# Designed miniproteins, single chains, continued (4): the designs that were tried, part 24

Each design is a single chain, and the fold is of that chain. pLDDT is the mean over its residues in the fold that is shown.

## One batch from the design tools (miniprotein)

Design m12816
Fold by ESMFold2-Fast:
Structure m12816 (fold): chain A 87 residues (1-87)
Amino acid sequence: MISEEELERETLDALAQIAYAMKGYEVVLKIVERMEERGLEPSAETYYLAGLAYKELGDVDKAIEYFEKAASLGNEEARKALEELRK
């Protein structure tokens, strides 16, 4: 059984990955914002992509915030990104 909310969440997670691959950093952030506004929790990978998008746009504080969210959900790449930001 799949709820409409679960399908929308999975679809938006996939769209965030595509947007990031196309270097559409602002699009990634809009997707995450829309998910949060609708009460949908982004995946750990989607939070990681938001952190990368903020880093590419020069917002290091928000990049750290989203990497911490992704790492708290078990994303290994986000944890590595936090370590690199300490260097």
Scores: mean pLDDT 83

Design m12817
Fold by ESMFold2-Fast:
Structure m12817 (fold): chain A 73 residues (1-73)
Amino acid sequence: DAKETAKKIEKAVKGTKIEKEVSKSLKVAVNTPGTTAKGVGIAAAKTAEFLGASDEIVDKILKAAGVTREDVL
């Protein structure tokens, strides 16, 4: 469910300063052959971390994707 996970992540970052950059990351990930829900979540979480997002926002992304911080960070 890469597409479903991407929608959950979009909701998690809606209204945040990083919304546009995370949305770009999700569009690329969803259109990548062989993409997985976990892969989409990892890509979005790394993008958020790179942009200096709060731990709260990063945690929401990871939860939406079913990924733990230990898997990514």
Scores: mean pLDDT 75

Design m12818
Fold by ESMFold2-Fast:
Structure m12818 (fold): chain A 101 residues (1-101)
Amino acid sequence: DIVEKKLKEMREKLKELGVPEEVIEIMAELFRKVVELQPPSEEELEHAVEITPGIVLEFIELVKKDPEGIREQIAEAKANETNPTTLEQLEAAERILEAVE
């Protein structure tokens, strides 16, 4: 299964970058939910695996600088969002914030 292979590659990349195991598991859950809600093409899946680790690292650094400001931004975004994929991404971001704070 290409999805399981790409999820394993993403987990390995996150681990190599020193992302905490709890955050890696949150990202794994998000990956499965997003694939279920809007099945990606093989090219979209490959692109996601390449860019996601950098995005996660950048997000963690932003949380370390201003955890309360990021929490407020996520809450505001969730209150105004109706897209189910984006809502799952925002829920994952909130869980990552709690895990690294």
Scores: mean pLDDT 84

Design m12819
Fold by ESMFold2-Fast:
Structure m12819 (fold): chain A 85 residues (1-85)
Amino acid sequence: MDKLLQMLNAISDAMDRVRAEAPQSVADAFQNAVHQVLLDSVWNKEDDVSKIVERLKERLRQLSEQYPVLKPIIDELIETLDKIV
C-alpha cells in the first residue's frame, strides 16, 4: 500500500507541474497516457507496483519522445518512480 500511494503522489506532482508548464493539449496527452496505464493495471488485476511502474516508465519514455517539452518532467518522474520500487 505505501508503495502504491508513493507512486500515485509522484504522478500527481508530475501532473501538477505539467499543467503549470506545458500547453493544455500536451497536458491532456500526459494525463491520458498515465490514466491508460493505471486503467490497464486495474483491468488486468495487477497489484504488483513494480510491474505498474515498469509499464508507466515505458509509456512515459514514448511520450517524452513525442513531446520534448515534457522530457525534464518525465525524467524527474522516472527517477522518483525508480526510488519507490
Scores: mean pLDDT 83

Design m12820
Fold by ESMFold2-Fast:
Structure m12820 (fold): chain A 65 residues (1-65)
Amino acid sequence: ELPVEEAVGLAGRRLAEEHPELPERDIDGAGARTLIRLENEGVKRLSVEEAERRLREELAALGVL
């Protein structure tokens, strides 16, 4: 498990590499939303895999995945 900011940052980089068609702005926006939600939930550490799952949910909610 990593600090939330580090895990979300790594997940965002993985998604950018896997989906070069996604604008960087959308990935950054989903990342910011994920951080806010995790902070509100009291989450301080998580796996990169869980961060990627949460980030994909935000991208899907935006209609870009």
Scores: mean pLDDT 81

Design m12821
Fold by ESMFold2-Fast:
Structure m12821 (fold): chain A 91 residues (1-91)
Amino acid sequence: DELEALRRELEEARALLERAREVLRGHISPEHPEAAELVRRLDAALAEAERILAQAKREGRPLEGVRRARDVLTGTFEALGREVTELGMAR
């Protein structure tokens, strides 16, 4: 079922961003101002995904909502990975 597969992908993406957020929170300090900015971007993406899901539920379009929310979370994680690579912050 496409909807069930997308819900699983959304849950995996959410867990990945939440884990990244927890790791970055541990590195927030005056010496690493970039960590706080990355946490803010992850928090914004998670909030946007929840907003999309709530709106889609009200409109009766769960498949579209789950897909859009998954894309927001996946896109944010890919952008984060690219920035870490470009800054030479290999982990």
Scores: mean pLDDT 78

Design m12822
Fold by ESMFold2-Fast:
Structure m12822 (fold): chain A 78 residues (1-78)
Amino acid sequence: SRKRQEVAEVLVKLSTAALNKDRKSVEKYLDELGKLGISKSVLEEVRKLLEEAMNDKNDQNAQDKITEAVRLVADEVK
């Protein structure tokens, strides 16, 4: 569906921003996901995971949290 494709494109940008610790872009893409109909409860959980990832000194732990955040959004648009 078009919505699933648009969400997937935003998730790629969100993941890249989080890996780069670009908090301004993370908030921008979270706002875009909200406009695409992702629930506020899922977006708040995603925000917490990405904030933890951006503050994590261990690259693998940070990547795992970003992957979990992406899965939460993807599961809502099934």
Scores: mean pLDDT 87

Design m12823
Fold by ESMFold2-Fast:
Structure m12823 (fold): chain A 81 residues (1-81)
Amino acid sequence: SAEEKLRKKIEEAVEEQIKRVEEEYDAWLAAHPDISPEERERLRQEVENRKRAIRAAGEEDLKANLEAKFYPEKLARAVAL
């Protein structure tokens, strides 16, 4: 269905963005092996915050696209407010 294709597209985009963030983090750690445990933990928290933001953005994008395609009158009313 159109909904299934849209969901899959957004999920794949979210997964690709998260994978890139994790790969960049791993590459950075490999380049900085002498990093302190405290700094490593701080960076891990930053990575987790970034991943959370990416997932949240994906959920909002899916919601907005579903509303636009299947409930255009509801979206029009929301925008008019």
Scores: mean pLDDT 75

Design m12824
Fold by ESMFold2-Fast:
Structure m12824 (fold): chain A 65 residues (1-65)
Amino acid sequence: DDAARAEAIDAGDPAALEAALREMARALGVSLATARRIVEYIRNPALDTPEARAARALIREASAR
């Protein structure tokens, strides 16, 4: 399920993106605005910043639990 959501985020599926944002906010204990920023960094692979890498790590940790 988490892998399917991650692939849908990469594909730009709005329904999967909305579901992932809500679940990420709950799993990480962050605001919806923070979850949205994390997803935006992941969707922009040209932005290879430490923040983008940290965002991917947070999602990976949440999906592992």
Scores: mean pLDDT 65

Design m12825
Fold by ESMFold2-Fast:
Structure m12825 (fold): chain A 139 residues (1-139)
Amino acid sequence: SPIALLNRIEEKILPQLQKLKEAVDAGDRDAANKALEEFYKTLREVVKELREWIKKNNLTDEELFYIMKKLSLGFILFVREIAKDALSEEEINEYIKKLNKLFYDLTKAVYNGDDEAMEKSLEEIYKLLKELVDKVIAA
């Protein structure tokens, strides 16, 4: 079931996002940077697992697209939650637009088995989230 696969992925990712939110809310830049690096490592491992499941025919295209769409939506909600009191709606919407594009590129790379494009998209997601976190803490 794509729901069961998504639940296992969310169990891995949501605690890392919670730690990042707690560090951002505390204004602790060092803790936020550490949480962001651990989150990036977890996201990379999840994407690698999704790719291996595709290679073994254990994950359908429809299941991949469903999981990636739900992850993208979860990230949008996370961005809105951490930025709501620190950034303008225009700035928040610009970050969401960039994040949506990066998740689209990541999904396409995973689907096509393009390991170089996957790593690039993951690095760009990390850099975008780091920029956002630094800006929120500075506010």
Scores: mean pLDDT 83

Design m12826
Fold by ESMFold2-Fast:
Parts: sequence; C-alpha cells; structure tokens
Structure m12826 (fold): chain A 80 residues (1-80)
Amino acid sequence: SPLEKIRELLEGLVASTDREEQLKLVIELANVVIEYAESKGLSDDEIFELVSRFAQIARRALETGDLEEAIKEIEKLLES
C-alpha cells in the first residue's frame, strides 16, 4: 500500500538525527508519491500539485512530530 510505505518513511524521517539519512528518506518518499500519481494516470501538472502539497504536509510533520495528523491529510490528498 502506498499509504503504508509513506507512513514507514515518515516515521523514519521524524526519528532520524542524521541529515544524510533524512535526505535519502525524503527522496524515497518523493519517489513513492510520484509513482503513485503516475499509476493513477495523473497529468504532469496534477503530479506537480500533489507532490507540492505532500511536501508541505511532510514539512509540517517534521516541525510538529504529529505523524497521525500528517497521515490523515495524506489519506485525503490521495483520495482526490
């Protein structure tokens, strides 16, 4: 499930204290979101918007540590 993989990567990202590891996790997270959007047949513009919104949610999760809120927002985003 894309959502399960996203949750795993977000948990790892928030738990990481190593900047290089955080960067690798962010790249993997972006790839999962892009692959999901492509699998749904989204246009380039729609993929760009989805990734941009996802990046904002991920940044907020890092700032607050609130993974539950981030996952709920991602579920809404992916249902669109």
Scores: mean pLDDT 79

Design m12827
Fold by ESMFold2-Fast:
Structure m12827 (fold): chain A 72 residues (1-72)
Amino acid sequence: SMREEMFKKALEEAKELSKLPKEKLEEYKELAKKSEFPELGALTIKAIDLIEEGKPEEAAKLVVDAVLAKAA
């Protein structure tokens, strides 16, 4: 399933981000706020917030659901 493959990749990325110190995650959120694509920026901020809360699976699900919503 495309959804399962996307979730697997997003989860791997979220787990890698969860290894970073909070300072680095906050830097990524500041970069996301300056994005030329405000919907993508907002999604990135929410995903990083979930990673900071120790919820990488929820972050991966959020990203996959948003991408699939745009493809539908």
Scores: mean pLDDT 82

Design m12828
Fold by ESMFold2-Fast:
Structure m12828 (fold): chain A 117 residues (1-117)
Amino acid sequence: MAEELARVLAEIYRAKTLDEVKEASQRFVEVAREAAEKYPDEPKVRIKGKLRVLDEDGTVIAEVDIPETEIPLRVFYEAVRLAAREHGVVALFKGTFNDDEMDIDEITVAPLSRLRP
């Protein structure tokens, strides 16, 4: 699950057209739902809002809406970590954090080179 989600995050970043970003975003939603069904008793991240893709210069090359989607926090965290480590893609999040719930309103996908250590 986490490896597949990390690959989908990389696909979103590598998409060359808005339609490709939309297709990869739909794959993200599908994998997230599968993970939520597999791990029903785990704390969830709730995602609803905007997905942005930045190039290496920080220019927004695509923006799409994500439908409300839940994913186990552990799967989500591991996928973000793997995307950075294996694919050189970083995912940045804006949201609210309460108890066992994490609500994400915005996801930005960018190359790791955009973030200076």
Scores: mean pLDDT 76

Design m12829
Fold by ESMFold2-Fast:
Structure m12829 (fold): chain A 85 residues (1-85)
Amino acid sequence: SKQEKALKIAEEALDKMAELTKDDITGSALVGLFEMGLSVLKKTNASVDEVLAFMERALEAAKKLNMPEEVIRILEEAIKEIKRI
């Protein structure tokens, strides 16, 4: 389904972010919060639009906290992929 594709894209993006931040306590904590949010979206059978809104908020938070450019790029690419669904 389109919902399953959106959730899979979001999950893969967060997995990549977790790997990049594994040695950074602050970055790992932020990614952990995003993973909790995604878990709620999965349990509530969130729409593609709801997954997209979540990812856009995650991108805004990452930019405000000056996360590494690689993390920001991963989020931007995931958002573009979800918009194509």
Scores: mean pLDDT 85

Design m12830
Fold by ESMFold2-Fast:
Structure m12830 (fold): chain A 66 residues (1-66)
Amino acid sequence: SSYVDPKKVLDNFKELIRSAVERGNKESAERYFKAGVELAKAYLKQGLISEEEYEKFVKEFEEIVE
């Protein structure tokens, strides 16, 4: 097991994106979105999350940033 929970880290990125959107900071929201997607890709490549979990997180990031 990883010392840091990868899914908890990705959940924190959802909150960062949501907070930026709520503040009207589109630049920060896009930055957090891109960082969250790239981190999820890295976690998938490392086998720390499943393909299903990756798809779920990316979809949730997209829904929040739109």
Scores: mean pLDDT 84

Design m12831
Fold by ESMFold2-Fast:
Structure m12831 (fold): chain A 84 residues (1-84)
Amino acid sequence: AVAELLEAWDEVLEETIRRDPSAREVVEELRRRFEEAIRRGLAVVKENSDENRTPENIEKMLRQMTEEVRRNKEALIEEILRMA
């Protein structure tokens, strides 16, 4: 689950660099922020509910995030390019 999410995100970041190599600096910053966001998201789930802190439920959330990244790939690339 985590590996698939990171792979989907890396695909967005690498595609962005392919379209505009000058975006590399922004890409490095976003890679760091994304990893931090995953860690915070998992921490919030564990803090908020006893019933919802199972490994299965966390894996479900990660799969949903992966699907969302893939669905919004073009929008994410465009947004990153605007920041570069």
Scores: mean pLDDT 73

Design m12832
Fold by ESMFold2-Fast:
Structure m12832 (fold): chain A 83 residues (1-83)
Amino acid sequence: SAEEYVKKVEEYTKDEKLTPEQFAEAGRYASLAYSKKDELTKEQVERLIKAVDHAIKQMNLKVGVEEWEKVKKELYEKFGIKP
């Protein structure tokens, strides 16, 4: 289910220091959750956003950050989430 994909993102991003493999798996499950975003609750989307933001911050990424910020804005607007 879409919720199980969110749980997988949280599982792969729970560590304070992420490996490239953990980050890649988190990205895969985040994409799967996004593909099923109509099945997600507001709470599940907030959890997804927090997990991905944590992963990006820990990996200190520059590439892909602008695309993720656009996706976050879309999700905030769609689900009525305050950033």
Scores: mean pLDDT 81

Design m12833
Fold by ESMFold2-Fast:
Structure m12833 (fold): chain A 72 residues (1-72)
Amino acid sequence: MRPKPTKLDELIDKLEEALLMPDEKKRKEEIEKVREEIRKYLRETLGLSEEQIERVWNDLKTFVEERVARRK
């Protein structure tokens, strides 16, 4: 096990990259792909319930959207 960057950290980075895509269609497709990867990771690796997964997803999305907004 490699402790430094978690799989979740990598997924957060992917979500940030998706949000920064200039092509709106590609951006939406990549956001949906990352959302599914995050949900799968939370369910299979962390054993979270669907309610917990939704809460974590909403928190992560808000956090990353704020980071992207601050970049401007």
Scores: mean pLDDT 76

Design m12834
Fold by ESMFold2-Fast:
Structure m12834 (fold): chain A 67 residues (1-67)
Amino acid sequence: LTPEQQREAQEALHRMGISVAKLAISRDKSKETLEEVIKYLEKIAETSPSPELSEEARRLVEEARKL
């Protein structure tokens, strides 16, 4: 893959991951589920090539921590 194609693929995977995390939080607010979702979102925030996706993941982490 070219660097551009690899970046686009990573962004698509992160967008999907954020959507799955939002669904998980909406359905199950147990401590165990929230901790796992937070870890997953933190990884996206740290590794995402997109500043916008990284920032959205960080906001979701903060929201989940308040639950």
Scores: mean pLDDT 79

Design m12835
Fold by ESMFold2-Fast:
Structure m12835 (fold): chain A 61 residues (1-61)
Amino acid sequence: MPEVVELHIEAETDLEANEAAAQAAAEAVRAGKTAVLHVKSAGKEYTFTISPELVAASRAA
């Protein structure tokens, strides 16, 4: 059963939030876990899921 890590990221800019989210997702994927990222930036909120399978597909492109 895949383990899920929920991460909350808040930053003033989309760039800062994206960098923090990418690093956190990479750590979770390296540990073989799925990361659910809740990102809040510049008054916007969005959630996305990163799994080891999704990252592997991205590297193949």
Scores: mean pLDDT 72

Design m12836
Fold by ESMFold2-Fast:
Structure m12836 (fold): chain A 59 residues (1-59)
Amino acid sequence: SLKENAIKLVEALDLPEEEKQRYIKEIESAKNDEEVMKILLRVVNKASFEDVDKAAAAV
């Protein structure tokens, strides 16, 4: 599912554990795919392009 892939993407990023857990909770609480995508866009903006590309390959 989109939520499962989004959680895997966040876990694969080089972010502090506390930030990862916060984003994972937001994704789990999202009511629809649009909310999940909005959370992912915020996460991607904090990560480098290379880190995001590597994380995407892990899902």
Scores: mean pLDDT 75

Design m12837
Fold by ESMFold2-Fast:
Structure m12837 (fold): chain A 76 residues (1-76)
Amino acid sequence: SSLEKLRKALEEARREALERLEELFREVENSDERRALSIEVAAAILVGDVEIGKALEAVRNKDYETAREYLERALE
């Protein structure tokens, strides 16, 4: 059905977004990377994940250690 195809596409998009966020968290060293990470995390919020929301909050507070912990939880 069309709903099954949409569900699978959304699940795949969410997985790819979370994997990309994990890579960006690992590479955060400068302000440009920090801005890019914030945009990616904000985009991931559109998938309605509570853990991603908490990661975004931590990024806004420049607490990347806590943000990484929430991102890892979202990937579980």
Scores: mean pLDDT 65

Design m12838
Fold by ESMFold2-Fast:
Structure m12838 (fold): chain A 99 residues (1-99)
Amino acid sequence: DEERKKIIEKLLEEFLKEVEEYLKKNPDASIHEKATKIVEIWSEKLKEAIEQGLISAEEFQKLLELLEKFLAWLAENPDASNEEILEKLRELIEELLNS
């Protein structure tokens, strides 16, 4: 469904913008603080989408897999720069949207 894909794209774009804003405001945040905040932003966006009926169970599963892949990458890359973190999120989002 093309319309549902656009809804997911908008959700992920808004998520990415909020993560970028947090990282710009908190350049000295630890990797643990960054991970915690990214999960918080993700959870808020996902909660809103679920409450509005905007995502299916299949879409929810794919979104969880994206978050799991990202957190695994952060655990393996504790010295990742903010630019590398944002680039990894963009790569995973592009992979999800093209699946």
Scores: mean pLDDT 83

Design m12839
Fold by ESMFold2-Fast:
Structure m12839 (fold): chain A 82 residues (1-82)
Amino acid sequence: SELRKRTDEAIKEARALGKQAKEQGDFDTYKYVTDAVNKAVSLVTAADILESIGAPKSVVDELLREAYKIVEDAIKKAKAAL
C-alpha cells in the first residue's frame, strides 16, 4: 500500500539520521531515534502478520499510521538536534 511505502521510507530516513547522530557523537539522539525505529518496525511487523491472516484493512492501516507517526516525530526531533 501507499501508506506502507511511506512508512518504510520514513524508517529509512530515521535510520540515516540515527547513523548521522552516532557519527557526530550525539548518542542521546542516536538512542532516541533507534528506540523509535525499533517500535515502528515492531508495529509494521504486526501489521504484516495481521494482513497475512486476513485482518480488516482498517486495523492494518491503524498500526501503519501509528508506526509512521512515531518515526516522523523522531525524524523531526533528530533534525532539530542535528
Scores: mean pLDDT 89

Design m12840
Fold by ESMFold2-Fast:
Structure m12840 (fold): chain A 71 residues (1-71)
Amino acid sequence: SLEEEIKKIGIESAAKAARDQGLSPEEATEVGKLEMRLLGQEAGLSAEKIEALVEEATPELLEAARKAYEE
C-alpha cells in the first residue's frame, strides 16, 4: 500500500542518516519522520493521516536508526 511504502522509505532514510551521516538514533529518527511527512504531502494525504503514520512508525524508525548507528 501507499502507507506501507511511505513507512518503508522513512525507515530506510532513518537508517541511512545514522549510517552515512553519523547522526544519533534520535536525530536520524527525525530525518525519517521528515521524509515520511514530505512523501505523505506529495501523495495528497491529510495532515492527520500523515501524523498518525509517523507516530505509528516512530518505534521502527528508532530501531532501524539505532541498529544502523551501531554498525
Scores: mean pLDDT 87

Design m12841
Fold by ESMFold2-Fast:
Structure m12841 (fold): chain A 86 residues (1-86)
Amino acid sequence: MKEVIDRFIAEALEEVRRKAKEVLEAAKKSREEAEKKLEELERLVEQIIEAFEYLKEKAPEERERLDAAVKELKEILKKTKEEVEK
């Protein structure tokens, strides 16, 4: 269980960071394209957070790690959104 959750957290953070980078690259070329990709990133982050909340109910001992991952996901999204809105 612990190893599966660690892998899931790592994969989720990597995917979100990759998508955030794509949003920032789009922002250099087209604000409209960046806004569309940002909406996709927001949906991805929301889905991952919902999955982590479900996992916290199933494995309460993993709450601390899952909460830390959720905080990091929200920070990545917030920073990406701030860069697009400039």
Scores: mean pLDDT 82

Design m12842
Fold by ESMFold2-Fast:
Formats: C-alpha cells, structure tokens, sequence
Structure m12842 (fold): chain A 90 residues (1-90)
C-alpha cells in the first residue's frame, strides 16, 4: 500500500549514511510522490508526508562531513524542486 511504501521509505531515509544512498532514497521519494498523486492520495496528506521525509533527510545530512553536506544539500534542494513541480501539475 501507499502507506506501507511511505513507512519503508521513511526508514530508508533514516538509514542513509552516504551521498550515494541519499541519491537513491531521493529518487525513491520522487517516485513515491508520483505514485501517490496518480493514486489520488489527498494533496494535504502527500505534503505532510513529504515534510516528514525532508525533516529526517535534514537530520541525516547533519551527520555528514562538511564537503559531503554541501553535495547532500544540493540533492535535497533538487529533490524538493522536483516534488514541488509534480504537486503543481497535480
């Protein structure tokens, strides 16, 4: 289910330890949003869950070395913009 996939995704975000893992989970976040929109999940619910994912992502990024935090921040920004574009088209 969409809810079970979200819970799995949230755990994956919390488990991220490298920039490569962050790129993969960021891609999965975009895919989850695309699926949730197509399945007609209420927009307010999608926004709430996306905010939770980015909050956990921010916590993980704080644990990275300085150089990696810059790259990770860019990944987070690009991912946020992609998700916003998807929600605007919904």
Amino acid sequence: SIEEEFEELLEKVRAVRTVEELREVAKEMVEWVEKAVKEGVPLEEIIRRVDELFEEMAKVIETFPEEERIEAGKIAQETRLKILELLEKA
Scores: mean pLDDT 88

Design m12843
Fold by ESMFold2-Fast:
Structure m12843 (fold): chain A 90 residues (1-90)
Amino acid sequence: MKVYSSHLVVNEVLAELAEKDPEFAKLLEKYGEEIAQFLITGDPSLVKDVPKEYVKKAIEALIKKLVEIGAISQEAGDLLLKKLLEKLDS
């Protein structure tokens, strides 16, 4: 999608989370690029030093946003959520 690339959607979601949670904002100052790359690539090594609770929150917010803008179906979002959470726990 030309208007909503993966990077643009990820950055928007992370910015919205930072506005709502000051602790998440601090985390993004240190690990924002790593979190963004993990959400795009699914590589859990990028977020090994990030608390899993915040990574899960970012995944959930991203999937919700992708479904809301019509980039993916709810079923595709549920599958992506499962896949990314499995990569974190591996």
Scores: mean pLDDT 76

Design m12844
Fold by ESMFold2-Fast:
Structure m12844 (fold): chain A 61 residues (1-61)
Amino acid sequence: SAREEALAGLRELRERGRAGEVSRGAYTAAQMAIDEIERNPELSDEVAVRALESVRALAEE
């Protein structure tokens, strides 16, 4: 699902953050987004995709 794909992308960004490949801000944002999506199964796929897009934008800065 789009939600599972977004979670996979966020986890990839989190691991890149742990490796020092992206900013601390992007790492923190990925961790927060993963935690929110995993805690709230009612969050729409659209919200999960938007969270990934936002974290990707931070990672590319």
Scores: mean pLDDT 84

Design m12845
Fold by ESMFold2-Fast:
Structure m12845 (fold): chain A 85 residues (1-85)
Amino acid sequence: SFNDEELKEIKETLEKQLKEIEELSKTNPEEAIKKIKELLEYLDIIIEHINKEMKSNPEFAQKLIELLEEYKKKLEELLKKLEKL
């Protein structure tokens, strides 16, 4: 379905961005930390927006929120590793 294809594309985009941040963290950890913090703030705003506005397709909204929360968790884990350096 369109919703499943869209979720797949979003997941692939998020995974690509995570890899780019991981590579950045190897050469410039301070810039990576800044980028992670900005992305975490942005993700919180997006998740809140989805929860408030996307009532017409609750199953899609739930799956999208779960995907964004997993991405947020991976960013938080990377942030914790970088802050210990």
Scores: mean pLDDT 82

Design m12846
Fold by ESMFold2-Fast:
Structure m12846 (fold): chain A 65 residues (1-65)
Amino acid sequence: MATPVQLLVAEHEIEEFEKLMEKAGVLEEAQPAIEEARKLAEEGKFNEMGKVLREAAEKFGITDY
């Protein structure tokens, strides 16, 4: 079970990633990664969540993440 602080941090990371994907014009293509990241955050798997977000950013050619 995730702590409230860990969930808040995870929510912030996912929100920042969504904003980055929106600015890059790939928010729709990034939806599967965003949904997987949210599922991992709910399961308390924050390291796996961060890996999913980084791999998605690399897949879409975003080097500033």
Scores: mean pLDDT 78

Design m12847
Fold by ESMFold2-Fast:
Structure m12847 (fold): chain A 57 residues (1-57)
Amino acid sequence: SLAAQRAALQAELDTAIKELAEVMKRENKEGSTPELEAERKALVDRIAALGAQLAAL
């Protein structure tokens, strides 16, 4: 169902947002590294993609 698809995408979005918060916390603690920057960018892109999928439903 559409409701089940929305719930699944929202759960993935919530997880990605939590992971982004952890990466940003590590950048604040350890400083910005190419690895942390790449992880942050990947999570930002994933959040945008999941948000677009939710909006399209």
Scores: mean pLDDT 88

Design m12848
Fold by ESMFold2-Fast:
Structure m12848 (fold): chain A 65 residues (1-65)
Amino acid sequence: MTLADLLDKAVELKEAGKPYDEVLEEIIARVNRMVAGGAAAAGVTPHPVTREDVEKAIEAIKNFE
């Protein structure tokens, strides 16, 4: 499952009024792994993505369409 698939699933669950906490945790973990990898390659300190950032992204995707 790609990051986009996880985001789509989170939007679907949210619209259905179902809990999506597990999907949010997986998105947060995946994005932070990607950020850490990129930061390590660039020799910089990673800035971790927060749960709030992911929730805002989910709302933006839901409202953008």
Scores: mean pLDDT 72

Design m12849
Fold by ESMFold2-Fast:
Structure m12849 (fold): chain A 112 residues (1-112)
Amino acid sequence: AKEVAKRDLLYIFDKNKDGKISKEELKAFLERMFAGKIEIPDDATFDELVDILFDAIDYNKDGYIDKKELRDFLSPFIPLGLDVDAIFEYLDKDGDGKISREEFREALSEFF
């Protein structure tokens, strides 16, 4: 259900429990997960932070996130009970088996 995916996404990003993902929470998440591996601008917008996150997950650089890339990215959270399949289905708005940059941005913007 979409509710499971929304719950799990908020669990990853929403540290203040307000049901939304702030720019500060997204930046802090990126700094924790990718310390020393990616460059995060101090003045980055929410959209720029989402693009940085997308590019970090899209490690084959094909312009889409597949289920394996998402699972590999979320692997530290799987033991905590995250439903990767539900998250993927929620982000994959057109059901084509791939998450485009636009779908990813739109889905995360729902929480901003």
Scores: mean pLDDT 75

Design m12850
Fold by ESMFold2-Fast:
Structure m12850 (fold): chain A 94 residues (1-94)
Amino acid sequence: MKEVEVEHEHDSAPGVAPPLGRREIGKETKKYILRLTLTRADGTTTVVEVEIDTEKDYTKITITTTTAAGVVTERVLEQTFDGKIIKSSFSTTS
């Protein structure tokens, strides 16, 4: 099919941010999100989200607990990733 649009460079926003001011493409392939959901017998739900940034050697752990009464508690932990330590301390045996 013959292309009528030669480029997607024409923006309705004149300028705005310098070229390459948005480096989200390379970042999205180097960032992983792991999500674990635990539901307890009392109706409490705990969601553990682990964000791994392999470019920065960085891990962010977010723990969100929602009780049966609807109370939401969020705890965030940030730490350096050492190549193998991923959420190893959050394997809760019930």
Scores: mean pLDDT 57

